# Designed miniproteins, single chains, continued (4), part 71

Each design is a single chain, and the fold is of that chain. pLDDT is the mean over its residues in the fold that is shown.

## One batch from the design tools (miniprotein)

Design m14444
Fold by ESMFold2-Fast:
Structure m14444 (fold): chain A 74 residues (1-74)
Amino acid sequence: MKATVTALEDGEPGGRVRLEIEGEVKEGRILGQGHTRVAIRLEDGSLVVVELHTPGALRAGEVREGEVVLRESS
C-alpha cells in the first residue's frame, strides 16, 4: 500500500508528520525511525509503519514515498 510521508518537523520522536495513504491524508507523530522504516502514531490513535523507498532520517520539509508494512488500530 503506497504512502507519502511529509515531514512537518525533523524526524525525531514526537516530530509531526502528514501521512497520505490511498488518497486519505492524516496527521501523526513519529514514534521512532530506523534506517528504512518510520513508525507513526496517527491522530486516530492507530499505528502505521512505513518502509521508505529512500533510506535516511526525515528532515523538516521533506516529502518521502514508501509502503505501509504495518497498520494497527489502537
Scores: mean pLDDT 81

Design m14445
Fold by ESMFold2-Fast:
Structure m14445 (fold): chain A 60 residues (1-60)
Amino acid sequence: DDEKLAAGARQVAALDGRGAAAAGGMLGHEYSKLGRGEEAVKALEDAGADEAAVRAARRG
């Protein structure tokens, strides 16, 4: 769900450092299992998430 993905990305964007990395990685992992990992990374970038979150999502 694009709305759920956008909401999740906004929640991750509100975090910094270790919390952002953990949340971003979890979001990336879940959407990667659905074949939508690239969309999760883009949503995090569009939401202005911490670089650590974006990196964690790319690994997931």
Scores: mean pLDDT 80

Design m14446
Fold by ESMFold2-Fast:
Structure m14446 (fold): chain A 113 residues (1-113)
Amino acid sequence: MSPEVEELLRFARGMAEGHPDPEVRKLLLEAVELAEKNPNEELARLAAEALLLAAANPDREVARAAAKALVAALKNPDEEVALEAIRTVIEALLDPDPEVALAKIEAALELAK
């Protein structure tokens, strides 16, 4: 894994550990651990970016759904499905409408299962 991706995952871990919601914190930390263990560097990098966006999201329901989708994607053995799901989560987390973001994340979670 590149030093840049390792740094992003370390930052994501710090943000996850500081999350005020214990359920969101637990899911984010699980996703961080899965990303750190993933041999696909592109998946790990995108997961780190998605984790930072999820941990920073002020909407608890959106953050929780994103963390669940990232865990599911990182556990999926199909790397193409995992990449597509993580990219969808990133696009959703960049949407200013939390209802639209949540719907997109829930679709990504179903794809990743």
Scores: mean pLDDT 85

Design m14447
Fold by ESMFold2-Fast:
Structure m14447 (fold): chain A 66 residues (1-66)
Amino acid sequence: SLPRVIVIEVPEDASAEEVKKLVEEKAKSMGLEVKRIYVSKDGRRAVAVAERGDETVVIVAQPPSL
């Protein structure tokens, strides 16, 4: 299957720990197992690779776009 990409907006003032928790909570709510997560040094962006069965999903967390 082709990987699915999901974009999540995070508050601009969120800490790295808060961004990580938001990504993990979103993945769990969708029945996905988080395999890897990368959070930017400033905590404002994150990329996670998650799986459900044979499906791979990439979750991107970023500040709101104008």
Scores: mean pLDDT 78

Design m14448
Fold by ESMFold2-Fast:
Structure m14448 (fold): chain A 88 residues (1-88)
Amino acid sequence: KKRELELKSIGLIIRMVGLALELNDQEILDLVNQISKALSEKNYDEAIKKVEELIARAEKLPPSPVTEQLLADARGLLETIKELKKLS
Protein backbone atom coordinates (compact mmCIF):
# COMPACT_ATOMS: atom_id res chain seq x y z
CA LYS A 1 0.00 0.00 0.00
CA LYS A 2 3.02 2.36 0.40
CA ARG A 3 3.36 2.67 -3.42
CA GLU A 4 -0.38 3.46 -3.73
CA LEU A 5 -0.02 6.27 -1.15
CA GLU A 6 3.10 7.60 -2.94
CA LEU A 7 1.20 7.71 -6.26
CA LYS A 8 -1.78 9.36 -4.54
CA SER A 9 0.51 12.05 -3.03
CA ILE A 10 2.05 12.72 -6.49
CA GLY A 11 -1.43 13.09 -8.03
CA LEU A 12 -2.50 15.49 -5.28
CA ILE A 13 0.70 17.56 -5.71
CA ILE A 14 0.16 17.86 -9.50
CA ARG A 15 -3.44 19.01 -8.97
CA MET A 16 -2.39 21.47 -6.23
CA VAL A 17 0.24 23.01 -8.56
CA GLY A 18 -2.56 23.65 -11.10
CA LEU A 19 -4.79 25.19 -8.41
CA ALA A 20 -1.94 27.41 -7.12
CA LEU A 21 -1.31 28.65 -10.69
CA GLU A 22 -5.04 29.37 -11.14
CA LEU A 23 -5.03 31.36 -7.86
CA ASN A 24 -1.89 33.22 -9.08
CA ASP A 25 -0.53 32.97 -5.52
CA GLN A 26 3.27 32.62 -5.61
CA GLU A 27 3.56 31.77 -1.87
CA ILE A 28 1.10 28.85 -2.22
CA LEU A 29 2.98 27.66 -5.33
CA ASP A 30 6.29 27.91 -3.39
CA LEU A 31 4.76 25.89 -0.52
CA VAL A 32 3.53 23.18 -2.94
CA ASN A 33 7.06 22.99 -4.42
CA GLN A 34 8.58 22.75 -0.91
CA ILE A 35 6.13 19.92 -0.03
CA SER A 36 7.08 18.07 -3.25
CA LYS A 37 10.81 18.42 -2.42
CA ALA A 38 10.33 17.19 1.18
CA LEU A 39 8.34 14.16 -0.07
CA SER A 40 11.01 13.30 -2.70
CA GLU A 41 13.59 13.38 0.15
CA LYS A 42 11.32 11.17 2.36
CA ASN A 43 11.31 14.01 4.91
CA TYR A 44 7.72 13.43 6.06
CA ASP A 45 7.95 15.74 9.10
CA GLU A 46 8.99 18.69 6.89
CA ALA A 47 6.29 17.77 4.34
CA ILE A 48 3.61 17.71 7.10
CA LYS A 49 4.81 21.10 8.41
CA LYS A 50 4.66 22.66 4.92
CA VAL A 51 1.17 21.25 4.19
CA GLU A 52 -0.04 22.72 7.52
CA GLU A 53 1.48 26.11 6.53
CA LEU A 54 -0.30 25.88 3.14
CA ILE A 55 -3.65 25.06 4.81
CA ALA A 56 -3.24 28.02 7.22
CA ARG A 57 -2.53 30.38 4.31
CA ALA A 58 -5.34 29.01 2.11
CA GLU A 59 -7.87 29.41 4.98
CA LYS A 60 -7.12 33.18 4.96
CA LEU A 61 -7.79 33.55 1.22
CA PRO A 62 -11.18 34.79 -0.07
CA PRO A 63 -13.62 31.85 -0.41
CA SER A 64 -13.83 30.47 -3.97
CA PRO A 65 -14.30 27.04 -5.60
CA VAL A 66 -10.54 27.00 -6.37
CA THR A 67 -9.61 27.79 -2.73
CA GLU A 68 -12.11 25.17 -1.44
CA GLN A 69 -10.63 22.51 -3.77
CA LEU A 70 -7.08 23.46 -2.73
CA LEU A 71 -8.03 23.09 0.96
CA ALA A 72 -9.70 19.71 0.31
CA ASP A 73 -6.64 18.47 -1.63
CA ALA A 74 -4.19 19.82 0.99
CA ARG A 75 -6.11 18.09 3.81
CA GLY A 76 -6.14 14.85 1.79
CA LEU A 77 -2.39 15.21 1.18
CA LEU A 78 -1.78 15.79 4.93
CA GLU A 79 -3.55 12.50 5.80
CA THR A 80 -1.72 10.65 2.98
CA ILE A 81 1.69 11.87 4.25
CA LYS A 82 0.82 10.88 7.85
CA GLU A 83 -0.01 7.36 6.58
CA LEU A 84 3.26 7.23 4.56
CA LYS A 85 5.21 8.20 7.71
CA LYS A 86 3.58 5.32 9.66
CA LEU A 87 4.55 2.83 6.90
CA SER A 88 8.18 4.05 6.81
Scores: mean pLDDT 87

Design m14449
Fold by ESMFold2-Fast:
Structure m14449 (fold): chain A 68 residues (1-68)
Amino acid sequence: MWEELTKELAKIQEAVQKGNIDEALELLRQMVEKFNLSEEDAEKAEEHIRKGDITGASRVVMEALARK
């Protein structure tokens, strides 16, 4: 689980670093479905991605999974 999560987050980080926010959001959507994240947590992570804040997005995702 955590190894797969780290790999998906790394892909999102690469997309953000390339300035491809649409690709980063698509990758986040796939992660949300794969890990069954809530709509609220998904929206928070999307907001961080739109701002280029990959650290914030990662924190939201990790906290969401830690609550399960």
Scores: mean pLDDT 79

Design m14450
Fold by ESMFold2-Fast:
Structure m14450 (fold): chain A 89 residues (1-89)
Amino acid sequence: MIQEGRAATVTLSDGRTIFVGLLPGKPGEQSASAIDENGHLGTGTIVEGEVDGNKASTAVVKVKFADGREVTIKADAAEPGGVSIGTEL
């Protein structure tokens, strides 16, 4: 099965942009992947809330990049066909 993830764009406090792919998941699950504008990869773990593959949902995700930087974002995942957004916390 091809699992369609949701994508959110997040502008960080230093002015950099990251792109975050969200998969359905619950707290404690590694359900996000990230890439910055320079190609650095990151992984995200849900710490609060939920990403639902079929419905609008809100999750707090902690993203860790390969270079050791960590950012926490609030991800507002839209319903299928909607626009998902992310905000740095």
Scores: mean pLDDT 73

Design m14451
Fold by ESMFold2-Fast:
Structure m14451 (fold): chain A 83 residues (1-83)
Amino acid sequence: MEELVKRIEEIAEELEKKGDDNSAKLIREALEAALAGDFLSAEIYIGMIRIRAAVYKLIGDDETAELLFEAADLLDELLKELG
């Protein structure tokens, strides 16, 4: 669990360094919701992250898309471990 949380936070930091503060905030809000047991809000945020990832892929930013898909997948794994 702690290693999953750490990697999710590292991805949020990488997105901030790339200038995508909105995606970083969304990942952190998903993580906070998951850890608080608000699984409905966490699932909604994960869905939004996946939509943003798909948009980045469509515009040819595969690196940012891969980071967002990784964050969403790790958040899904965190939800499975928590509930």
Scores: mean pLDDT 88

Design m14452
Fold by ESMFold2-Fast:
Structure m14452 (fold): chain A 72 residues (1-72)
Amino acid sequence: TDDRRERIGIALDNLGLKASQSTLDKIAETFSVDDFNTFIQLYQAGHSNREIGEKLGVSPSTVSKIRRDLGL
């Protein structure tokens, strides 16, 4: 949703990350705002794509793709 997209965009901006509109749309379709914040926290703590995916109920491939699209 537009509201979710906006909140995720703000979270990315607060982290100094930039995303294309299509990347923002993909993230907003995949995660709630809370799940996206958890994704970033797990990434910053050094967790693997598998561990992040397991915690958030998404495939490690989805985590890997989003990280690549964000330049992480």
Scores: mean pLDDT 81

Design m14453
Fold by ESMFold2-Fast:
Structure m14453 (fold): chain A 55 residues (1-55)
Amino acid sequence: SLQQQIADLQAEIDRLRKEYGEALAAGDTEKSDELFAEINRKAAQLRELQAQLAA
């Protein structure tokens, strides 16, 4: 379902945010930049799915 896709994507974003925080703490700027970009891509997808659910 669309609700399940949203829930799964939210869980993925939460995991990526945790990894991003770990990369920042480790001083790994290349990894943190990549994770930040991936989080932003997933957040955009989440917004699209939420818009579909609202329609």
Scores: mean pLDDT 87

Design m14454
Fold by ESMFold2-Fast:
Structure m14454 (fold): chain A 69 residues (1-69)
Amino acid sequence: SVARQVGRALALVGEIVSLDLGAPLEEVKERAVETARAAGDEASAEAIAAAKTEEELKAALRAAARRIL
């Protein structure tokens, strides 16, 4: 449903906030990959998994949130 996809996009945006608050990068990546896959967006899941820095991960999270809306 659209409501579930909006919820998943908001969860990905919430992970950006988690990173700003000092959450470990690998924990955020694991949760975000699962969220993107649950949304049916494997390309976003792969991009998130490939991120090596906090800035790359934030960029991938923003792109994924926009893509699944």
Scores: mean pLDDT 85

Design m14455
Fold by ESMFold2-Fast:
Structure m14455 (fold): chain A 70 residues (1-70)
Amino acid sequence: PKLPEPPELSEEEARELHAELDELIAKAKEAAKNKAPPEERAKIIKEYEEIVEKMTVADFRRMAEEMPPR
C-alpha cells in the first residue's frame, strides 16, 4: 500500500481535541476580558479554525470511505 491510511481518532486524541477547544474558548474569553491585542486574538481564531477543519475533514473522509460498491 502506497497511500497511508487516514489517522483514526482514538479516545485519547478525541479528548485532546475537546480539551484544546475548551482551552481556546477559555483563552478567547480571557483575551476579550483583558482587551488583548488583535494579533493574539487572531492567533486564537486561526488555531480554532485549524482544529475545526481537521474535525470536518475527518468526517468527510469517513463519508467518502463509506460509499457503497454499487
Scores: mean pLDDT 65

Design m14456
Fold by ESMFold2-Fast:
Structure m14456 (fold): chain A 90 residues (1-90)
Amino acid sequence: EEIKQKIIETINALKKFVESDPRIPKEKQEEIIKLADETIKAVENGDYDKALENVRKIKEVAESLEDPLVQQTLLSGADTIINLIEKAKK
């Protein structure tokens, strides 16, 4: 379904940003990437509640970041993913 593909593409874009931004500490980078991969797997399985739980955990990690621009970018990305998942549930 089109919306599933859009969710996965958006998560992959967030993952690429996290992998490429040197302002994100390595441990937090690894944690966000792991949560992003778990979110993709949940979306592929149609488990949108698990996907939402994992995206909320990404937001928690993002809120712990010191750089306000990086934090805002990740929070915005996570909110976009949540919005797309909620549309998929309807």
Scores: mean pLDDT 86

Design m14457
Fold by ESMFold2-Fast:
Structure m14457 (fold): chain A 53 residues (1-53)
Amino acid sequence: ALGLTPAQRRALARMAAGEELVGDDVDAFRSVLALADLDGDGAVTPAEVAALV
């Protein structure tokens, strides 16, 4: 619903569970962090991450 791909949602779920990310999940997680930095200030806040999950 928040514009995340299934791969990005899976990567976030795995990271939240403490699982290691590999392959495409690493790229998906990296793209989510870029989306969470909505102001482009180079800092990702917990509130920005929460808005994506």
Scores: mean pLDDT 63

Design m14458
Fold by ESMFold2-Fast:
Structure m14458 (fold): chain A 66 residues (1-66)
Amino acid sequence: KTLEVDLSAPNADGASIANKAVAQGLVDPQKLGEAMGKLGDKPLEQYSGKDVLKALESLGVEVKEV
């Protein structure tokens, strides 16, 4: 259950990272929404990739930077 992410890529935004984790079955979308809610009151598209990765790691998702 490891998410591979290139944070230097032009498309390493929060929404893209979140969608990849959900599509790979690594996280429940509802649990991710709750974890993101703890970071702030912003739409998913306004979070940085690092913010989303922090939320995913708090839910037990292993992240590998490539």
Scores: mean pLDDT 72

Design m14459
Fold by ESMFold2-Fast:
Structure m14459 (fold): chain A 94 residues (1-94)
Amino acid sequence: SLAEWIHRELAKSGVELPLETIAKLIELVGATEKNRGALGAATAPELLQEGGRRLVAALMILLGASDKVIMITTGLSKEEVAEIREKVEKEFGV
């Protein structure tokens, strides 16, 4: 699944998030199995190009990143980052 793939990739980077947390983030931002095809063969820029930007932003918010860093990394607007932050904070109590 997309969640299992993301879980393995994050673990390689020293980030350990529960599989259930990753699955909930995927649902929250509307990511799909189509993103897995891009992610499986793509660089980080291709992931962002294929609409994975909201998923990356949600993960960064959960990990405590600032809005400025998220905007630079994902290319999302201040308003888009604020919307995703509100959803993540409401869902995960952070």
Scores: mean pLDDT 69

Design m14460
Fold by ESMFold2-Fast:
Structure m14460 (fold): chain A 92 residues (1-92)
Amino acid sequence: SPMTAALQADLDNLEAQVEEVEAIVNDPSATDKELAIAMARLTVISSEADFIRDLALKHVTDQAAVDAIQARVDAILARVAAIMKKIKERLA
């Protein structure tokens, strides 16, 4: 469906954003300010991932497509949580 295609494209974009943030956080020269901005970006990514899940549950009727979207959202949220933990450890 057009909705499923749009949600998958949005997830592709969120995955790319996570990779960009992860690269910043993995840079040993990253400043506390850059890490704080990375944390803010991850908070927005988490909110957008949750919103995509809610849209899929409400509007996508193909259960296999819903399951695929939920699996990608769960993977994004797990990766975000791991990066957030790394930022907190570097700022402590």
Scores: mean pLDDT 92

Design m14461
Fold by ESMFold2-Fast:
Structure m14461 (fold): chain A 100 residues (1-100)
Amino acid sequence: MEEVKKLIDEASDQLVAARDALAAGDYETAIRHLENAIKTLEKLKEIAPEDLQPAVDSALTAARNALEAVRQGNVEEADIYLALAEISLTILKLYLERKE
């Protein structure tokens, strides 16, 4: 569970950095952070328990959709998908906290 928590925190930080870059109009930096977040979420999916898989899949799908939206210059859509990914990770953190 320690490695799961570390990957959730890492992905969360990467998504926040992507949103901050997007808000600043730095789309290249936003894309880089989103690509890093997707890689972190893919690692999380590999090690996450079965119960957490739906939330990890939700975060991955949202992060991938955010990346595509940024690439298309659709900032409003990217913001929505980033928020959805962040919510999914928050749910994962709360679930793990309750199990401790």
Scores: mean pLDDT 86

Design m14462
Fold by ESMFold2-Fast:
Structure m14462 (fold): chain A 91 residues (1-91)
Amino acid sequence: SALLEQLEEEIRVAEEAVRALEQDLERLDTSDILALTKLGFRAMAVVVEAWLAIERARKFNMPQEVIERAEEVLARAEELLARLKKIVKES
């Protein structure tokens, strides 16, 4: 369905976004507070997008594979936020 195709594309975009965030974190100077803050806001946006995708997928009884992909994006974005929080606390 068009709705399924749209949701799959939104999840794909979120997967690419979280991958880019993971790579940016590995390459960041952890003393750059502005860069860490910007990365945090980007990670929060991915958390919100993934959460909304999970809610829509469940509401419209989408395939379990689609729900699991969105849940994986959410878990990765939450792990990024946890890593950022640890960096800030250790600074």
Scores: mean pLDDT 86

Design m14463
Fold by ESMFold2-Fast:
Structure m14463 (fold): chain A 68 residues (1-68)
Amino acid sequence: MITKEEFIEILREVLEKHGLPELADELVKFINDSDLSLEEAFAKVGKYLVERGHQEVLKEILNKIKEK
């Protein structure tokens, strides 16, 4: 089971690798400011990425989580 801190680390790593560091900062701030559970934060971030056309980024995040 991953922690919220590990999820944030994976999110930053994958988004920065794809040239989206500003989006990484925005999503991390959203997660920290919204007092969401890990499951709720994951669901909201996933929905946002899909709606913005970043399905490949979401797939890579999911693969990184599965490797842990």
Scores: mean pLDDT 79

Design m14464
Fold by ESMFold2-Fast:
Structure m14464 (fold): chain A 85 residues (1-85)
Amino acid sequence: SLEEEKANLLEGIDTAIADLEELIARYRESDPALAARLEEHRRRLLELREKLKAAKSMEELEEVGKEALEVVGEAQETLAAHLAA
């Protein structure tokens, strides 16, 4: 159902936010520039969480899910780029 898909996507987004919050806390003192970039990705996931709650169709859920995957991918690239530098 639409409600079950919303719950599944919300759980995924909440997990991603929690992971970013842990990384932000870990790097805040040692690499504040990395922490700031991760905070930007966390903010975007929080915005998507609100869009998800407002979604009224499966198509809207699919678009939010796609955007969430893009943000997670960008966060992973941000972390990898800083660690490789």
Scores: mean pLDDT 87

Design m14465
Fold by ESMFold2-Fast:
Structure m14465 (fold): chain A 100 residues (1-100)
Amino acid sequence: MSKVDQMLKKVRDILEDKSLSYEQKKDQIADIFVQANQTLSLDQRIKFAMEVAKIISELNPNISINKLLNMTGALIDAAKSKDLEKAREGVRNALDTAKS
């Protein structure tokens, strides 16, 4: 399993975990994006962000197209960020967009 596939599995497991609060899910997914920014190439990080958006859309079939596009763009921007704290905040904000 590639590093990207391992990270994607962790994101899905977090999102499907009914024992975790939404705040805990945001925090743990943001941590995975920070790890991705430290360990993956730019192309791998963009692919990771796009696949995370796909997982969220599959788990939230009622999400509007506009919210999905905004979330996807925000996750890609976070994956491209050289500032790890900005990346973390960007992921948390993207997930809030999907939930609202």
Scores: mean pLDDT 86

Design m14466
Fold by ESMFold2-Fast:
Structure m14466 (fold): chain A 74 residues (1-74)
Amino acid sequence: SAARERAIELAEEVLRRMEEEGAPEERIQSVRRLLEKLREGDMSSSVMAGLLIEASEVSPELLERALAVRRELE
């Protein structure tokens, strides 16, 4: 779905920025797990909540993108 594709792109961007910023390995692993779940087709509320939390730690722009994806699923 379009929402899933946008969620995957967002998770990849979050991961990329975290790696560039030298974020803690625990956060990087959290985003990698979310990305794997999204690629498996898991669009559950828990996966979306995790993506929103991780995006909010990186930038306001990524948080807005996460909220837009979540809105499409509600």
Scores: mean pLDDT 85

Design m14467
Fold by ESMFold2-Fast:
Structure m14467 (fold): chain A 87 residues (1-87)
Amino acid sequence: MEELKNEIKKLIDELRKLAEKSPVRDVVMAEIDEAYKSLENNDLEKAIDELYRAALTLVTESPDPEIQEEARKLLKKIEEIYNKYKE
């Protein structure tokens, strides 16, 4: 579980850095903050779901193709963690 928490923290950090470059920064940062609160409360499944939502918002709402591409990579990493958790 410690490894999973560390992986989620890395995703939060990567997603925050990407959101800073995006015109939808405020919306995505709010979604990331919810994920962080879930992580602090040891609700790992909820934290993953909230990170998925934040990454999806960057994919769908950011007009920049570079931000969209990086967000898709993060979305895939989140899906991989979710599948690992469900096992």
Scores: mean pLDDT 80

Design m14468
Fold by ESMFold2-Fast:
Structure m14468 (fold): chain A 65 residues (1-65)
Amino acid sequence: MKLSAEERRIVRTALELAAANGNGRFTLEDARRMLESFGLRLSDAEVRAAVAEYLAEHPELELLE
């Protein structure tokens, strides 16, 4: 993924909020909607990559299909 440092900060904040809203559980669609609420529109592949990277750093979180 080609993201700036600021965009990576937005990704982490958005995914943190998506996880918090789902009590530690969220879908790729939840992640995408949260990212869009911060003005960051990513492709499905980019959302999946960002979520995978975030979950690797946060093993306490669950991704729902």
Scores: mean pLDDT 80

Design m14469
Fold by ESMFold2-Fast:
Structure m14469 (fold): chain A 107 residues (1-107)
Amino acid sequence: KELEEKRKKVLEELEELKKEVEEDERLSEEEKKKILEIIDEMIEAAKEKDPKKAIEKLKEASKRLAEFTEEVAPKLSEEAQERLIEISLRFQKAAQDGIDIAKEELE
């Protein structure tokens, strides 16, 4: 029950972040689409029942967002860059929380 509640909180944070990205006025539609694809991959990873697969998928999604942020951020306005960094940090935290939950299941 406790691990299931922790997983629910991670999913709720990812869904909230998804809505914030969809409603954001500082990011272009192309940037939003790419970020939303990565968020959807993270949500799928967080729903993965196999802890080892969940860890691998969460690490991969986190890496994809980090690579996207590094490539795209220098090309953006200051406001869009700050927003992308904020999204990236929140996403990395959610990914780490998901990994920690999966590791606890392996113990």
Scores: mean pLDDT 80

Design m14470
Fold by ESMFold2-Fast:
Structure m14470 (fold): chain A 73 residues (1-73)
Amino acid sequence: SLIEDLEELKAWIESQLPSLSPEQQAIAERTLAALDELIAAAENRDAVSDEEWQALLARTQALLKELLAGLAE
């Protein structure tokens, strides 16, 4: 399920935290917060507008791209 996939992604990011630089940890923590908001929205999807859902997805995607770019350096 989407929620399970998001929770697995969150667990993976959390597992990487001890190996990250302080700058990368800050991005990872922001990404984890965004994932928590996205999971909460997914659990209560009927209470969230399509516009709010798209905004949460876009923010989470942008943070994930930033985190992955930092890890590739």
Scores: mean pLDDT 84

Design m14471
Fold by ESMFold2-Fast:
Structure m14471 (fold): chain A 105 residues (1-105)
Amino acid sequence: MEEIVKKLEELRKKNEQDWLEYSARILLEFLKTVKDNAERVAELLVKMGLSEEVAQRVLELIKELPNISDEEAYQRVLELLKSISPEEREKLVTFAFLKLQIDKV
């Protein structure tokens, strides 16, 4: 937990672009692991305190993943992160990172 927070803080200190690129890669990895459970993920995001708008956009992206290239998927994730508030970005990326860690344990 502490190492995750420290890594995110270090990336934010470097510049916003580095933080966005790293966050986009984490979120894309998470979305690929949950592609068969898209609707359940959207439900969990809302329950975790994310807006219904952000949850629906994540749901749509997960459903599109099988039909697009990895590069296009990365660009769509990056655009999503750029288009939402800094608070929503932090919640979404933190949730994705924590879920990836739990699934590996």
Scores: mean pLDDT 75

Design m14472
Fold by ESMFold2-Fast:
Structure m14472 (fold): chain A 77 residues (1-77)
Amino acid sequence: MVTSAQQTAPLKLVLTGEDLGADGARVTVLYEGVQVGTGRISGSTAEVTLYKPLPDGAVLEVYVDGRPAGTVTVTVL
């Protein structure tokens, strides 16, 4: 499951979680029902490229290979 989301740059989001999936698994993030980014799992993290910057406090739905991985609130760094 996803546990944190940090926007480290305007179009970069780092997700951290417990047993998110296999290395290289596809991550999709949705904000208000709209896909806002995609990335790949590496270990306990996923690097996501965003289509646009997200506001601090945005609540995202996270999917791994089309399966729900939880919801997480964005922290802008």
Scores: mean pLDDT 82

Design m14473
Fold by ESMFold2-Fast:
Structure m14473 (fold): chain A 80 residues (1-80)
Amino acid sequence: SPAQVLIPQYERIIATGSREERAVAHAALAAIYDALGFRDEAERYFAQARELTTPANREAVEATLRRYAELLGAERALAW
């Protein structure tokens, strides 16, 4: 599944990336976990994505959430 490839990639970005990259990675993981039905994990990643979002990275965060919401049916990402 896409989750088997994407989750480890975004976890690595959270560990090693810039603040901007980490914001996008948390948003992606939030949408992926939401689509998989892991509600508590999705909410934690959404909270962290919101905390890391700035005017400089907002467009990238929102684009990432919309993309995964549309492709994976992530209901909580649609309410960002």
Scores: mean pLDDT 81

Design m14474
Fold by ESMFold2-Fast:
Order: sequence, then C-alpha cells, then structure tokens
Structure m14474 (fold): chain A 79 residues (1-79)
Amino acid sequence: GLLEVVLEAKTVESTVGIAINMVGLGIETGRMLSLKVEDLTVTGLFRLGDDAEAELEAVRQFIKEQEPVLEKSEIRLLP
C-alpha cells in the first residue's frame, strides 16, 4: 500500500520548512518514495510496509508537529 500526505502551508516560508521536515521524516523512516512541492502544497508519497499502523502513527505525529503552520492536511491511502 501507498500513503499520500498532502500538507497546505499558510506561507511560502512555512512551505519550505514543511518540505525540509518531510525530507527528514523520509530519511528517518526510509519509506518516502517522492516529494513534490507546488505553490504552498507539500506532497509526500510513502510506502507502507508490514507495520503500517506504526508507520501511519509516525506520519500523524509529523502532521501534528506541523499544525501551527498548516492551512490543511490530508492523508490518502492509495491502492
């Protein structure tokens, strides 16, 4: 399964910070397949492994850490 994380920032400066932090999450988890930044939106695509619940929890925790600078967040499970 794949997990798509879409984060919309409040400002351009916040978008840069979110993108850097999402790269950090990708390095720490080893699960990030791609990162796309367009306007104020940062999209990360992650591969879910055998412990999908723990991996999803790490992503949820990451989103909570970004909440002060987010306009919105979405998590999508892809087939």
Scores: mean pLDDT 83

Design m14475
Fold by ESMFold2-Fast:
Structure m14475 (fold): chain A 93 residues (1-93)
Amino acid sequence: EKEKNLEIVLKRVEDFAEEYIEAMKKEGNLTPELLEKIKKSLEELKKKIKENLSDEELKELANMPKNELLAKLAELLSGKDFEELLKILEESE
């Protein structure tokens, strides 16, 4: 059950990052620097999710609306790498 919730949350975060990458690519705004920032921030976020979140928190994140997901992750996780990813994603939405 915990593994299933973890997999769902990680996929949701990956899907969000992929949607942002595709949007930036279509607009002609995807630079190599931006792509590297997104990839690095995504990997750090995934690591923090795996290491720091409880099964209850993962279950909540797996079932919440997309627009609330990043805000909830910000409440549960703190750190510069996550803040950088959130800032990048907020600039696109």
Scores: mean pLDDT 71

Design m14476
Fold by ESMFold2-Fast:
Structure m14476 (fold): chain A 86 residues (1-86)
Amino acid sequence: ATFEEAAKEALEIGEKGSERSRKMAEALALVLRGLASSEEEREEYVERAVELASEYKEKVREYAEKPTAARDMAELFHEVVSEDAR
């Protein structure tokens, strides 16, 4: 799957959840779009994602800088969605 497809899937899952899940889905989508973009644009996408992440902003910043950013961000998103679903 492409980063664009993964971003769309995350947004669809987040829309069914809480406001926190929706914001975290948007943060994941921004990081994934950043990974698909130039290095210069990537930094801007990451900063926007961190702003949306609320209590998770430090983890989003850390994970977005790693080579495994797409996987780590997706796992964090699923953690948030699972906690909200109870």
Scores: mean pLDDT 77

Design m14477
Fold by ESMFold2-Fast:
Parts: sequence; C-alpha cells; structure tokens
Structure m14477 (fold): chain A 82 residues (1-82)
Amino acid sequence: MKERALERLRARIREQLAAAGIEVSDEEVEALAQQILDAGLDVLREARRLGIEEAVEQAQRFLETGDLAALQAAEGLVAAAR
C-alpha cells in the first residue's frame, strides 16, 4: 500500500512541477511525497474523529490512488467542520 501510494505521489508531483516549469531533484520529490502521504494519513484520522464520511472517503481515495485532488477535497471538508 505505502509503496504504491508513494510511487503515484512521486509521479503526480513530477507532472505538476514539470507543467509549472519547476525542476526538482529526486530527493526533493521523495521528501515531498512522504510529507504529503503523512498529511493524508493525518487528514484521514481527523476525518474519522469528526465523523465526516465524505472526507474519510476522499482521504481513502487519495491513499489508494495518490490523487492530490482527493487529498485537497478531504482537507477542505475537515477545515470546514472546525
């Protein structure tokens, strides 16, 4: 699970940064991917604690697919509930 999520996150980060004209090292991409994965796990825990079913679903989708849009949706739902 974790390896597949990290691999997809690395690919997504590279795609978005390349589209923005930003060059990053492999080490920077790996550090960003790990940081984003950890943030996604934190959002999932918070969504479960708050009982926000839609945020739980989005956070789980992010962990399964590496889709940053799903993480942003989960973060927004959690923030709106505070």
Scores: mean pLDDT 77

Design m14478
Fold by ESMFold2-Fast:
Structure m14478 (fold): chain A 71 residues (1-71)
Amino acid sequence: SKEERIAELEKKIEETQRLMDYYQKLADFYEKLAPIDPSAYANWIRYRLFQHYLQQERDRLEAELEKLKAE
């Protein structure tokens, strides 16, 4: 049903947000070490990239949810 599809999308948005929060904490941790540790710099860049992809996915899911609600 439409209600079940809405609930599924809302759950996916929530899961994506939790994952973004997790990688943000990791990025923040490695950012502090980046000036003195090249490995920390590499991890900072990696987790910033994960954040970028997760943001794109959240935006896509939110657009899909709004489209579904408008149906």
Scores: mean pLDDT 88

